# Designs tried in a protein design run: designed miniproteins, single chains, continued (3). Part 73

Each design is a single chain, and the fold is of that chain. pLDDT is the mean over its residues in the fold that is shown.

## One batch from the design tools (miniprotein)

Design m10531
Fold by ESMFold2-Fast:
Structure m10531 (fold): chain A 88 residues (1-88)
Amino acid sequence: SMMAREEELRKAAEEMLKILNDQSLSSEERIAKIGEILKKHPYEDLLKATEEVLRERLESLGLSEEEIERALEHLRATLDKIAKIAGL
C-alpha cells in the first residue's frame, strides 16, 4: 500500500542519516552502506523523505531557515555524489 511504502521510505531515511552521522565508519564504509540503501528505493522518493526527516530534526533544535537550507544543500550534494558512484 502507499502508506506502507511511505513508512519504508521514512525508515530508510532514518538509517541513511544514522550512517551519515556515524563517526565510527570510514568514508568508504559510509559511501558503500548508503549506496546499498539508495539501490533499494527510487532515488527521488528517498531523497525527499530524507530531506523531510532532516528538516524536522533541525527545526526541533531551533535552527534558522538559512542553517536548515545549508544542511539540506549539503545532504543533496552528498547523496547525489553517492548515487552517481552507485550508478543511479
Scores: mean pLDDT 86

Design m10532
Fold by ESMFold2-Fast:
Structure m10532 (fold): chain A 80 residues (1-80)
Amino acid sequence: MDAFEQQVLERYREEAERARKENFPAEVQEEIARLVQEAVQQLEATYRDKLSPEELAALKEQIEVMALALVYQREKARRE
């Protein structure tokens, strides 16, 4: 894995970790769950027959990390 790719993944994981510690209201947590579910459904529809179960599981984990990071950035921006 390239150093740049590793660094980007690290930043997303840090933001996802901060999002988990933020203790968002129930409605925000439901939105995160919905975003992950929609993204996973699209991934499975497109790649289920093209990727191994292990590769699919890794991508699902990455989708959750990205969704958490994006929601964290959005909520942080609202507070400015």
Scores: mean pLDDT 73

Design m10533
Fold by ESMFold2-Fast:
Structure m10533 (fold): chain A 90 residues (1-90)
Amino acid sequence: TEAERANEELVEEAEKAAELPEEELREAARKLLEEALRRAAELGDASELERRWLAEIEGRLDDPEVRREWEEWVERLAELLAKYRRAKEE
């Protein structure tokens, strides 16, 4: 299905992002999450929260609480990518 293909592509992108230097991981995480949200919205699978994150990223909401939640998710993914990279190096 289109959803399965999108998921496979996102997994490959996440694996490639994990290879980046730590200083680039946050920006890579941001781009990866944005792509995931856009694909989920296109497929009709985006939750109300995910649609609000997309609207804030695109400048359509201007909601600082939604922005804060989004930035926290970006940071969390960056930390997970860093941990994955370190585990792979050991």
Scores: mean pLDDT 71

Design m10534
Fold by ESMFold2-Fast:
Structure m10534 (fold): chain A 96 residues (1-96)
Amino acid sequence: EAEEDVRKAKEYIEKAKQDPSNAEKYLNEAFGYLLNVHVRYLKAAVDLVIDKKLGIPLTPEQQAELERVERLSAEADKLETEIINMRKELKAQKAK
């Protein structure tokens, strides 16, 4: 599910690069998918991080899930930075 949202975000970023006239629309769609990833990350991270801080041992499955969510969040942050940079370029182009 979160992996699907990341894939969709990447797809819309590529559409924005290929069709500059609709770039803002595609970047907004990409941002929407990344918000879903962050919401899922927050839920999983809060539960597991609290347990870790309390010294509660994580099961191998919980540790794997935390690592998966952290990896997906890092990828989403990278894509969000790309969207922000693309929006800045579009705004600069519009000002000329």
Scores: mean pLDDT 79

Design m10535
Fold by ESMFold2-Fast:
Structure m10535 (fold): chain A 79 residues (1-79)
Amino acid sequence: VPARYRVKGTVDGKPVEFEAVAVAVDNDGRVTLLGTITIDGKEELVYGVAEWKPGQKTVPFTGTTSSGKKIEGTATPLE
């Protein structure tokens, strides 16, 4: 499972892009990602899940910010 991802998604309809690191992987290929993002001038922590499958370059990502905002998008391995 890749250790670093580029996440591209939206928060409140605004496009966002950030790097995230894999901190946990379950037996179903769900990868827990942590990153940081700036929304409206405020830095927030992001916690989310990417559904990794071998051979896929880009996978679905769903997460939340430390303020409770929802992020939906995709995660692409960097390493």
Scores: mean pLDDT 78

Design m10536
Fold by ESMFold2-Fast:
Structure m10536 (fold): chain A 65 residues (1-65)
Amino acid sequence: MSGEEAERAAREAGASEEAARALGKGGDQNPSFGGTAAHEVRRLLEEGDREGARRAAERAAKSMA
């Protein structure tokens, strides 16, 4: 799984451009973490919690960046 998928999930949730890029890089270097972060954001979006998805993406990015 490439970091591009994690970056797209963050962008879809409305996270900042820098947060999306940080998730992309983290996903490329640590596929398990990137996959987990992307999955969490996607699950929140699926549940209709778009704001929660955005916060999750930003929090994950800050932990990695």
Scores: mean pLDDT 74

Design m10537
Fold by ESMFold2-Fast:
Structure m10537 (fold): chain A 111 residues (1-111)
Amino acid sequence: IKDPEIDSSKKAPFESLLKSLANIYKIKTEGLSINEIGSKVYYRAYLELGPEGAKALTDLLTAVSEDDPLDLDEIRKKANKLSTLLKSKGFVDEAKKLEQAVDDFIESVTK
């Protein structure tokens, strides 16, 4: 988990995305730091999808935490990879929730 010095304009969208990912895995986020939520989400992705899924999640979180301008195509590419892995493991509803959370993130950072 990288240092969470996230641009204030991206902090709220990033926290919303991270909480949406936590909700997919039924992780309690109240009272937790961004780093603690990220660690728990990573661990659940590892248990559910293995090392490939954990890496796909890390790659997505890294892309959404990059400096401006954000590479929206790269974010969509990383999200699609994670979504495809979820679908391949039978987590179709979780994949839809991920796709919606990423779309919501992109919309909030492009306004």
Scores: mean pLDDT 73

Design m10538
Fold by ESMFold2-Fast:
Structure m10538 (fold): chain A 77 residues (1-77)
Amino acid sequence: MEEIEKLIDETYRAVDAGDLDKAFEYVKKLIEKSNEVELTPEQVARVVAAVLIATAGAIEKGDEYAEKLNQAVKEAS
């Protein structure tokens, strides 16, 4: 699953860089791809970890970023 692995890596890099807008874009793509393909339990755990890291970053930045993340998740679901 090259696409899923790439999106997970990109999410972590964006969070590390403090680029939450980019991290949320990758989270949205991760959720959309997760709905298109069957994931192994290991891949599901990694996707969840990436979403949690982005969520922690959003909470630290405040309500505006939390709303952006919620919107991205809602649009991808």
Scores: mean pLDDT 77

Design m10539
Fold by ESMFold2-Fast:
Structure m10539 (fold): chain A 55 residues (1-55)
Amino acid sequence: SAAPLHAVAKQSLDEAGNVVTETTVLPEEEAQRLKEELQKQGIFASAVPLTRPAP
C-alpha cells in the first residue's frame, strides 16, 4: 500500500488575537518535517496518521 497520509495541525493567533487552527495533510515524511520545523519556532503543532475506521 502507499505510505500513510498524516494530518499536521498547528495553532496560532490571528491579527485580532483569536486562536486559529490550520490543518495540512501531507505524506508521513513531509508531515514529520513540518511538525519539527513548527516546534522549533515555538508553534504548537502535532502530526497524526490518517487512519480510517475499520470497514
Scores: mean pLDDT 76

Design m10540
Fold by ESMFold2-Fast:
Structure m10540 (fold): chain A 73 residues (1-73)
Amino acid sequence: MESKLLEELRKEEEEINEIGEKAGKKAYEEAKPLAEELEKKDPSTGLAFGLAEGVEGYMKARIEELKKRKEEE
């Protein structure tokens, strides 16, 4: 039982991670023009902004997917 539970958890994590990655990449790409403008003034600020937007998109997508799965269960 523990082995099957672990396999189910790994599969779910992989699916949720893929959804998050797609959303994070999209958010990063949408932020890219402003990130590049900020990078010209301060490279670290541009990078930090792009990463923050990507992380926000990733986390939001993961939360929405987890909420959906919880409601279906």
Scores: mean pLDDT 79

Design m10541
Fold by ESMFold2-Fast:
Structure m10541 (fold): chain A 99 residues (1-99)
Amino acid sequence: MAAEEGLKGAEYAEEGAVTPGSKSAARAARRGAEAAKEAEEKGYTKEESLRASMEGGVAAVAGGSAYTSDGDSPDGKSALEGGNSAGRAGTEMGKKGGL
């Protein structure tokens, strides 16, 4: 399943993460992958689950890159909001296609 591959990717990122920014990004990516997996288990389409996972991953990477580039300490909100946004999108699509 695409969600399982995303979760394995997040675990791999966590193992390699040594900076606060990379650890925050890996954590957000894992949450996005877990939400996508739950959506898929509840009967959401594979396409919807994959899209939710990708959106969460992109947001997490962007947050981590901003932290390392600007030297600012994000409170993790931006990365977490990306993951939550992806989960919300998956939930809304599932409510429509939950036949």
Scores: mean pLDDT 52

Design m10542
Fold by ESMFold2-Fast:
Structure m10542 (fold): chain A 92 residues (1-92)
Amino acid sequence: MEELRRELEERARRTAREDAELAHRNLAELQALLPEIEAEAAALAARWLAAGYPEELVRLWREAALATARGAPAEEVERLAAELARLLAEHA
């Protein structure tokens, strides 16, 4: 009985470590693409500004788009998304 409990606890700890390692690898792969993501975001931002979109809206969209790729904390990404949603509502 004690051995079964220990085995289940060890499996839970092992799974948690594997999940953390996978998340770290995925973040590293995303960060390796960051220069391409930044270049694409800059090109789209320039196109939207040329089309007459407000600078504040375009800037905030670009910050939100890059925040995830840069590995920003979830709280920062959520804050930027909320601010973007507010500006979109104001310009609708």
Scores: mean pLDDT 70

Design m10543
Fold by ESMFold2-Fast:
Structure m10543 (fold): chain A 73 residues (1-73)
Amino acid sequence: MVEEGRKVLRELGYSEEEIANMSDSMHIQAAISYKLLNNENIDEVIELIAKKLGVDKEKIVEKLKKLLEELKK
């Protein structure tokens, strides 16, 4: 997850130093966006994040779909 997040952040133009100083949560968010772009099954990852943050799984999926639409255009 973190490794995929780093690749996405590099492609978005962040420097190696900036990426190294980002929190694990930032890397996880980027990795989820990457997995959605590649149509990978991320249901288990979304459920774990929803449980950890105390928010509804559906809210996370909806936010990620909006980000995915922005990345496609």
Scores: mean pLDDT 63

Design m10544
Fold by ESMFold2-Fast:
Structure m10544 (fold): chain A 65 residues (1-65)
Amino acid sequence: KIVSVQSAASILMVAAGNLGEDARVEILGKEVLVPADPEENRRRTREVVKAIEESLETGEEVELK
C-alpha cells in the first residue's frame, strides 16, 4: 500500500491554497477543486485523505469530490 500518497495529497492541497484563488489539481487521475478559503481547503484536504484511507482499506477506487 502507498501510505505516502495521503501526505502528498495533503501537501498539494495546502500548496495550491496558497495561490490566493481557487485552483484545480489532479490527484490519483481525478481533477480536484482546491478552495482558496483556509476553512474549505482544510475540509477538502480531510475528505481527500479520508477517501485515500478508505480506498486503501477496502481496495476500491478513490472517490474524490
Scores: mean pLDDT 65

Design m10545
Fold by ESMFold2-Fast:
Structure m10545 (fold): chain A 83 residues (1-83)
Amino acid sequence: VDAVSATTDPDEAVRLARQAFDAARTADQYNALVKAIGAATDRLRAVKATSDPATQKRIDEAIRQLAVLASSAGVRGAGLWFD
């Protein structure tokens, strides 16, 4: 998950987040992924402010995909806490 929070490449952020989601087995891993996605989203928004229109569209797409992954990870994490 550290790589997800450190990257400024939108495509790489989504790829790493998907890998972490698929590999997650514990509530702690899902919670760590949600936090890493939040940090990555903030960085991508900062990069977007100085990017060309084509890159801005790629960043917006990545942020949308990251939001879906964060939502899914949060739901799975919560389920494990009560299971």
Scores: mean pLDDT 77

Design m10546
Fold by ESMFold2-Fast:
Structure m10546 (fold): chain A 66 residues (1-66)
Amino acid sequence: LADEINSITDEIKSLIEQLKALGLSAIADKANTILALINKISDLALKLTLLKGTLAYLKDLIAKKK
């Protein structure tokens, strides 16, 4: 569980850097804020669900922009 959370968090951080490179800094900043809020959640199952949702959203956004 913790390893999965760390892996997804790192992937989200990578996607945020890609958003910055694409000139979408405002979206990247919002994603960083959301990630920080999710990291404050004590419920690990809820945290993982929200991280997976955030990852899927960012992947879709980058794919559509490219």
Scores: mean pLDDT 78

Design m10547
Fold by ESMFold2-Fast:
Structure m10547 (fold): chain A 60 residues (1-60)
Amino acid sequence: SAADREGLANAARAALESTSPAEQAAAGHGMRELHDRRGVELTPEEREALARGEAALQAG
């Protein structure tokens, strides 16, 4: 849906631009759930954002 698409875009921005590792990790988790549960396709920028968020999860 448009709301799921917007949610993914907002989470991707948080994962890339947040100064908080906890916020980056939470954003990555949210993106993964939206992708897995809703089947929303990720853009290349969003795939990078997800990888960054997941890296923050592993580091923290």
Scores: mean pLDDT 79

Design m10548
Fold by ESMFold2-Fast:
Structure m10548 (fold): chain A 107 residues (1-107)
Amino acid sequence: LLDKAEAAIKDAEAGANSTLGGAEYLIQHVDQFPVDQQQSIVDSLQTGIATTEQYAKTAEAYANQITGDDGKRAKEEIAKVRAKIAQAKAKVAQAAALVAQKAQQQS
């Protein structure tokens, strides 16, 4: 049970780091992509956030079944991952706004 919680925490953290990095890359290199590809990348990042949030929910479900110090520690790790997911969501939203602005300028 603890191993399943830890695996889900690692998946959620990896997803948050991947989507954050992808959003940052798109923001820095937006003009290097055609408008259609820019929107496709945003859509992929948004899907990545949804998948990552699902891993976090899975981790929470397992952690809620763990008692004592191990359960408390798992919940603390999940809280840290949730903070990373929030940062990734904000950066994906920034990338989406930039892509929308670029589309309006090129229309």
Scores: mean pLDDT 87

Design m10549
Fold by ESMFold2-Fast:
Structure m10549 (fold): chain A 85 residues (1-85)
Amino acid sequence: SEREKYEKELEEAEKTGDLEGMARAYEALGELAEKEGDYDTAIEYYEKAADLYRELAKQGKTEALPKAIEAEVKAALLRMEQALS
């Protein structure tokens, strides 16, 4: 399944310390949870992705900062959708 694919990608990225790979896997898992209507889980995954992108930016990979902001915005929009539903 797509979930199993992304979970394996996350595990391999964790083994190699690939923070960008971990962030991408969390974004994919967040999108999957969002499509399933599991907004709480989607928010958690998007926030984990954002934290990893901010850590990359802190390490000097400043190009990761826009990715962190994008993930934070996705989480915020899902919180708003929950409030309006």
Scores: mean pLDDT 87

Design m10550
Fold by ESMFold2-Fast:
Structure m10550 (fold): chain A 87 residues (1-87)
Amino acid sequence: MEEEAKKNLEEAKRYIEEGYKVMKEADPEKAEVYRDKWLEDGERAYKEALKLGYSEAEAAKIVRLGAQSLYHKAKAEAEKKLKEKAE
C-alpha cells in the first residue's frame, strides 16, 4: 500500500520533471511556472482525494494520471515552440 503510493508519486514527479526539461528548452519562464504550480496542485489533489475517502495508493494514482496528462500537453506545446525557434 505505502510502496504503491510512493511509486505513483515518484512517477508523477518524473512526468513533471521531464515536462519541465522539454519546456525549459522551448520557454524557460513558462517551464518554471509549470513545475512549481503543478507540484503544488498535485499536493492539493492528493490531500483532497484522501479527504474524499480514497486510499493513499488511489490518491497517488489520481495525482500520477493528472501529471501524465499535463506532461503530454506540455510536451506538445514545447515541440511546437522548439520547431518555431529552430526555423
Scores: mean pLDDT 78

Design m10551
Fold by ESMFold2-Fast:
Structure m10551 (fold): chain A 72 residues (1-72)
Amino acid sequence: SARAEGAAELIRRLSPEEAKEQAALFEKLKDEIDSLDPEDRHFAHAVGDAVRAVAEGRDPEEAAEALREAMR
């Protein structure tokens, strides 16, 4: 989907420092994310997982590809 491709491109460009800030935001919004419609919740979880992977030192390109696969 266009939404997944856009998110993957943003993930690919994240620094570990930026990813740590975004991961902290996803943790603060966890209850709100869990209350979303199933499709939107699935997307938010996939993005959150990719952001956490980059924050933990994984390759941003690998994290972006994992997001694309999760949204197929």
Scores: mean pLDDT 84

Design m10552
Fold by ESMFold2-Fast:
Structure m10552 (fold): chain A 79 residues (1-79)
Amino acid sequence: YKLTVDLRGEDPFTIDLAAALVSMAMSVLGGDYTERVSETEWRAVATFPSKEEAEEFAKLVKRTAEGLGLEAEVTLEEE
């Protein structure tokens, strides 16, 4: 199961903070890739062995984005 996360905002500092928080979670949950797309956009790609783990990570990302006033787009694909 492949999860793609895009975080967008107006403030580069807020994007950096969100990226740091999500990356810490990825180190625990087994995330694979992160990319700084622009000053106001950050992307993560993570592969999970189960749908449940992917959905839990997606919820964490959405909550983090909401708490920081960021837009989050999350896409889940079966590989």
Scores: mean pLDDT 75

Design m10553
Fold by ESMFold2-Fast:
Structure m10553 (fold): chain A 96 residues (1-96)
Amino acid sequence: MKEAEENLKKAEELIKNGTDVQKAVDYYIKAISIYAKNGDFEKAAEVARKVLELAKEGKITPQQAFDAASVAYFYAQITLNEELKEIAEELFKLAG
């Protein structure tokens, strides 16, 4: 999953530098999708939780919260993953 790791690294570098948090979140959402598509639901949940924390801090757009929630919820439904479901439900609430 080199592509997922590369997206995660780009997101973490942007967060560390404070350069563009919204761009970092777009990279996180990409990483969630790639990890989940490849069956790595533990990593997908870990990254989704990072997006949830940024949403709670008011650092992401409602559209980004909705996009992250939609990806997490889709994979939660097909895998019965309770952690992804809980993260998705909280992100949907923050999306408005």
Scores: mean pLDDT 84

Design m10554
Fold by ESMFold2-Fast:
Structure m10554 (fold): chain A 83 residues (1-83)
Amino acid sequence: SAEELAELKKRAEELKKRAKELEKEADSLFDKLTQLGQELVKNPELDLEEMQKRLTEAQEGYQKAKEEAEKLKAEAKKIEEQL
């Protein structure tokens, strides 16, 4: 029905919107990784244990956000191809 097609289109748009938000989060985490890398070069006296923790957390967050965004984009595309 037209109502079912409209609901699927809305679902695809919501998935794409969420994917864009996750891509922005990934970009922010990538910028944070870049900044942490620069701080390691400029300030070797920084707490290496704390720095390693921050690098690991940012890297894991980046990978998770990027992977989830790709999954949501793929699902949205699959829905749009069925319309």
Scores: mean pLDDT 84

Design m10555
Fold by ESMFold2-Fast:
Structure m10555 (fold): chain A 118 residues (1-118)
Amino acid sequence: NDLIQIELTIKLQREGVADAALTTAKLAFNEFPDNEKLRKMAEELISVAKEILGSNRGDLTTKLAGEALRLIQEIADIANQLGKSEVAKKLERIGKDVADLHVQMNRDVKEYEQKYNK
């Protein structure tokens, strides 16, 4: 029962990070269609989200969650610099949610490895 519960928790955390990354990419494409740098970062977020969803490796998905967080924060910073303060605030909130998920993933993946892997 505990094994199934922690596996489900980790799965929902991965899905949450991937959803946040895809939401950020969609916002970047919609709000900054002519900004090549932001479009490339959005494409990188889509790639990261696909890798998170396609992997059952806790170490890799936790690392990729950190990469998603970095990209979301960089896009938020650029949005602020471009005067898109409302978009930036949405991205900052998404980034905070991903940061919380990343901390939880790091904890829960280590717990899973400690209890179920020797």
Scores: mean pLDDT 89

Design m10556
Fold by ESMFold2-Fast:
Structure m10556 (fold): chain A 97 residues (1-97)
Amino acid sequence: GAELEALLRKARELLEELKKNPTDVKLFKEAANTAIQAILTALRQDDVAGLREALRIADEIIDIADKNSDKLDLESDILLGVLRLVVGVARLLLRKR
């Protein structure tokens, strides 16, 4: 739906900004929170295509964060853990379909 489309657009834009500024903690937090919202919205709406796109974006955010882990604060480390958990659970749910 429109909500998921808006979240996916925002997540893509934030990911592209994060690629240019990979040590920006505020940008990482916004990107990670938006990706989590997109995954949860896709699951709620039963949108398999949207879920796959949200998971792809989340994986790229995780990869950037892992390569820059020494620049993350404690809150960002916790958020990265939450993002990984949400991605893992969403993938398990996707496989049950």
Scores: mean pLDDT 89

Design m10557
Fold by ESMFold2-Fast:
Structure m10557 (fold): chain A 69 residues (1-69)
Amino acid sequence: MYTILVITVPAQAKDEVKAKVAEAGGRILKEFPNTGTLKILVPSEKTDEIKALVESLGGQVGLEEPGEP
């Protein structure tokens, strides 16, 4: 199963978040560079790990939806 997350991260943290999403078996669905917002797809088992990383880097998790792309 997959989860779709809409997250906001500081510009300096984007590369670290992208690398962690890829490591977790997820991918970036959409990027909004002007707002620092990313729409990402991650395995459901990795959702809490990604949320914790985003929060530790000064970001926020806004929207969470079930994902079946």
Scores: mean pLDDT 78

Design m10558
Fold by ESMFold2-Fast:
Structure m10558 (fold): chain A 74 residues (1-74)
Amino acid sequence: PAEGVLRHADEIGLGEELLREVLERLGLPYDPALAGLTPVQVARALGRPELADEIGRTAGELVQRYVDEALRAG
């Protein structure tokens, strides 16, 4: 669905709101200094490089939910 687009972290720097939701969903601490970073950069900054794909996938799921809700409302 959205995996192809959202796999490329350089296309999605995680804005403050999206970053907070992603980290909250994964049970990770929110740090505003990480806003605007890609999923790979966020994972490295958290000392968890293995989470890069999971962070990206979670961001993709949240964006897709927003799109689906907007389409349902229209």
Scores: mean pLDDT 72

Design m10559
Fold by ESMFold2-Fast:
Structure m10559 (fold): chain A 71 residues (1-71)
Amino acid sequence: MSPRERVDRLLEQGASVEDLLHALGEAVPPALRPELIKLVGEFNSEIDSMSYEEQLQRVLDIVDQLDELMR
């Protein structure tokens, strides 16, 4: 199952942004974990200035970026 498919299923179940980030950590290969850590770190540095909708969109952007790197 791709990270995007897993995230979409969790969103259907009413998962929080925190649940989505946890699922990304489980789905991403070890070789891409430094990139995930960097992207999540950037997200966390901006989280206090973002609405829930903006937080959700940023997580989806991270998922899409990681899916591209998993080629």
Scores: mean pLDDT 75

Design m10560
Fold by ESMFold2-Fast:
Structure m10560 (fold): chain A 94 residues (1-94)
Amino acid sequence: SSADLEAFKALVRKGMAALVAVAATESAEAQAQMEALTRRIDEALARAKSVEEAAREIERLIQEFLAQSTNPSLATYVRVFLGEVRRVTEEIAA
């Protein structure tokens, strides 16, 4: 539903804001990398017409980030976030 999609978008945005805040405590470079991922995710959320479409695009963007990441701490935080996105997507689909 549109309400589920808006709730999902809000949850994802909150999670990304938390990741940016954590990255900022490590370095300016880590913050910039997380802000760049946040912008790409926000663009994907703006285009998404369903939770499933949003979740697929977020997973794709995160997997691309993880494949290119040289920061193990950021990679760990982002993997945890991806796990939460997957869990929420499955709960909405049930």
Scores: mean pLDDT 87

Design m10561
Fold by ESMFold2-Fast:
Structure m10561 (fold): chain A 74 residues (1-74)
Amino acid sequence: SEEFDRDVDRGVSALKGAVLRHFVKTLDDALEMVKEFERSGASREEIIRLLKELLAEGKISKEDYERLVEKVLK
């Protein structure tokens, strides 16, 4: 069901966010991780959520976030 899937998706996104945050220190790291997650079948919404978490933690700048979102939405 959609309600059950939302809870599972949150858990998976939280785990992916924790892993991504651990390895990302630069914009290039963030870009490479986004590409890998896209190849693995991650959704645009999931990738954008991870980018928002990186921005919130100061791992990427707001300008970097906007550039990465632009590439994901293209």
Scores: mean pLDDT 68

Design m10562
Fold by ESMFold2-Fast:
Structure m10562 (fold): chain A 100 residues (1-100)
Amino acid sequence: MKLHIKSFLRRVSSRAELDAVAEEVAREVYELAKETGGDVDVSLAAFDANMNLIASESLTISADASLEEIRERILAALDRIWEKAGGRPIWLAVTLTTNL
């Protein structure tokens, strides 16, 4: 089996930026699932300006999930993170791994 790992960091200071990151993450998950045929483990960790952990979410996306289902699940997880941030700007670390 071949392990695929993708990680990136995004700054989020508004709801519009959160929605843009949700769309980016959903597309990356969808593409990875379609390319590998495997489930995708998603790790989301939010840090403040001093790199203190504010919130984290993890979810597994089935290889059979539609882009719409992925988008809804990612957005729900990011909404929970955003609520815990209390309107503060965050650094969002995203890690995607295939469950092959």
Scores: mean pLDDT 85

Design m10563
Fold by ESMFold2-Fast:
Structure m10563 (fold): chain A 84 residues (1-84)
Amino acid sequence: MSLEEIVKKLLELYSKMPKEKQEKVREIMREHSRRITAAELAGNKEEAERIFEEAAERLIEEAGKVSEEFKEVFEEFFKKQKER
């Protein structure tokens, strides 16, 4: 699955969710963006990679609390990033 297909699948899952779960998803995504921004600002490639991996694991765990399908989509996203 391409990055574009993963994004489309995420949007489809999000649109089918109850409002309460949509709010939880937005919270999770804001926290993830904050962690990624902090990693980019660190200026150390090795430390940034470690922070990215930790952020990915936390996002997958939090996504699982929303739905199993949502978790699977993020697992696929990070698997694709590792393929480089």
Scores: mean pLDDT 75

Design m10564
Fold by ESMFold2-Fast:
Structure m10564 (fold): chain A 55 residues (1-55)
Amino acid sequence: MSAEALALMKRFAKLGALSVRVLPDGRVEVILSNDPSLKEKAQEILAEANAERAR
């Protein structure tokens, strides 16, 4: 989980100043409130992260 959380944080950090957390259940929660356009890219990053956690 820690490795997946780290990868996720790096991806979202590249996208912009965002906040992301990984819940104990293994779910990923992303906090977005800067730009709506970033939401689309964030969804793609989440899909990649979900694939990672499936490992």
Scores: mean pLDDT 62

Design m10565
Fold by ESMFold2-Fast:
Structure m10565 (fold): chain A 70 residues (1-70)
Amino acid sequence: MEEELEKLLAEAEALIAQKKIDEAIDVLIEAGGLIGEMAWKLGFDHPLVKEFEARLDALAAKILEVAKQQ
């Protein structure tokens, strides 16, 4: 699960850099789902859940910034 999340977040970051915003959004939705499953298994207060939530939020903020430039 952690390795899959790392892969999805890296893919989203690459898509954002390429300005493929729709594809980046789809990848972040999938990553959000996996973070939700992780929270259900480990608890919402688990350090891994907090770290991945923070990274997801940072990428979502980048998407909003890029989208505003169009």
Scores: mean pLDDT 82

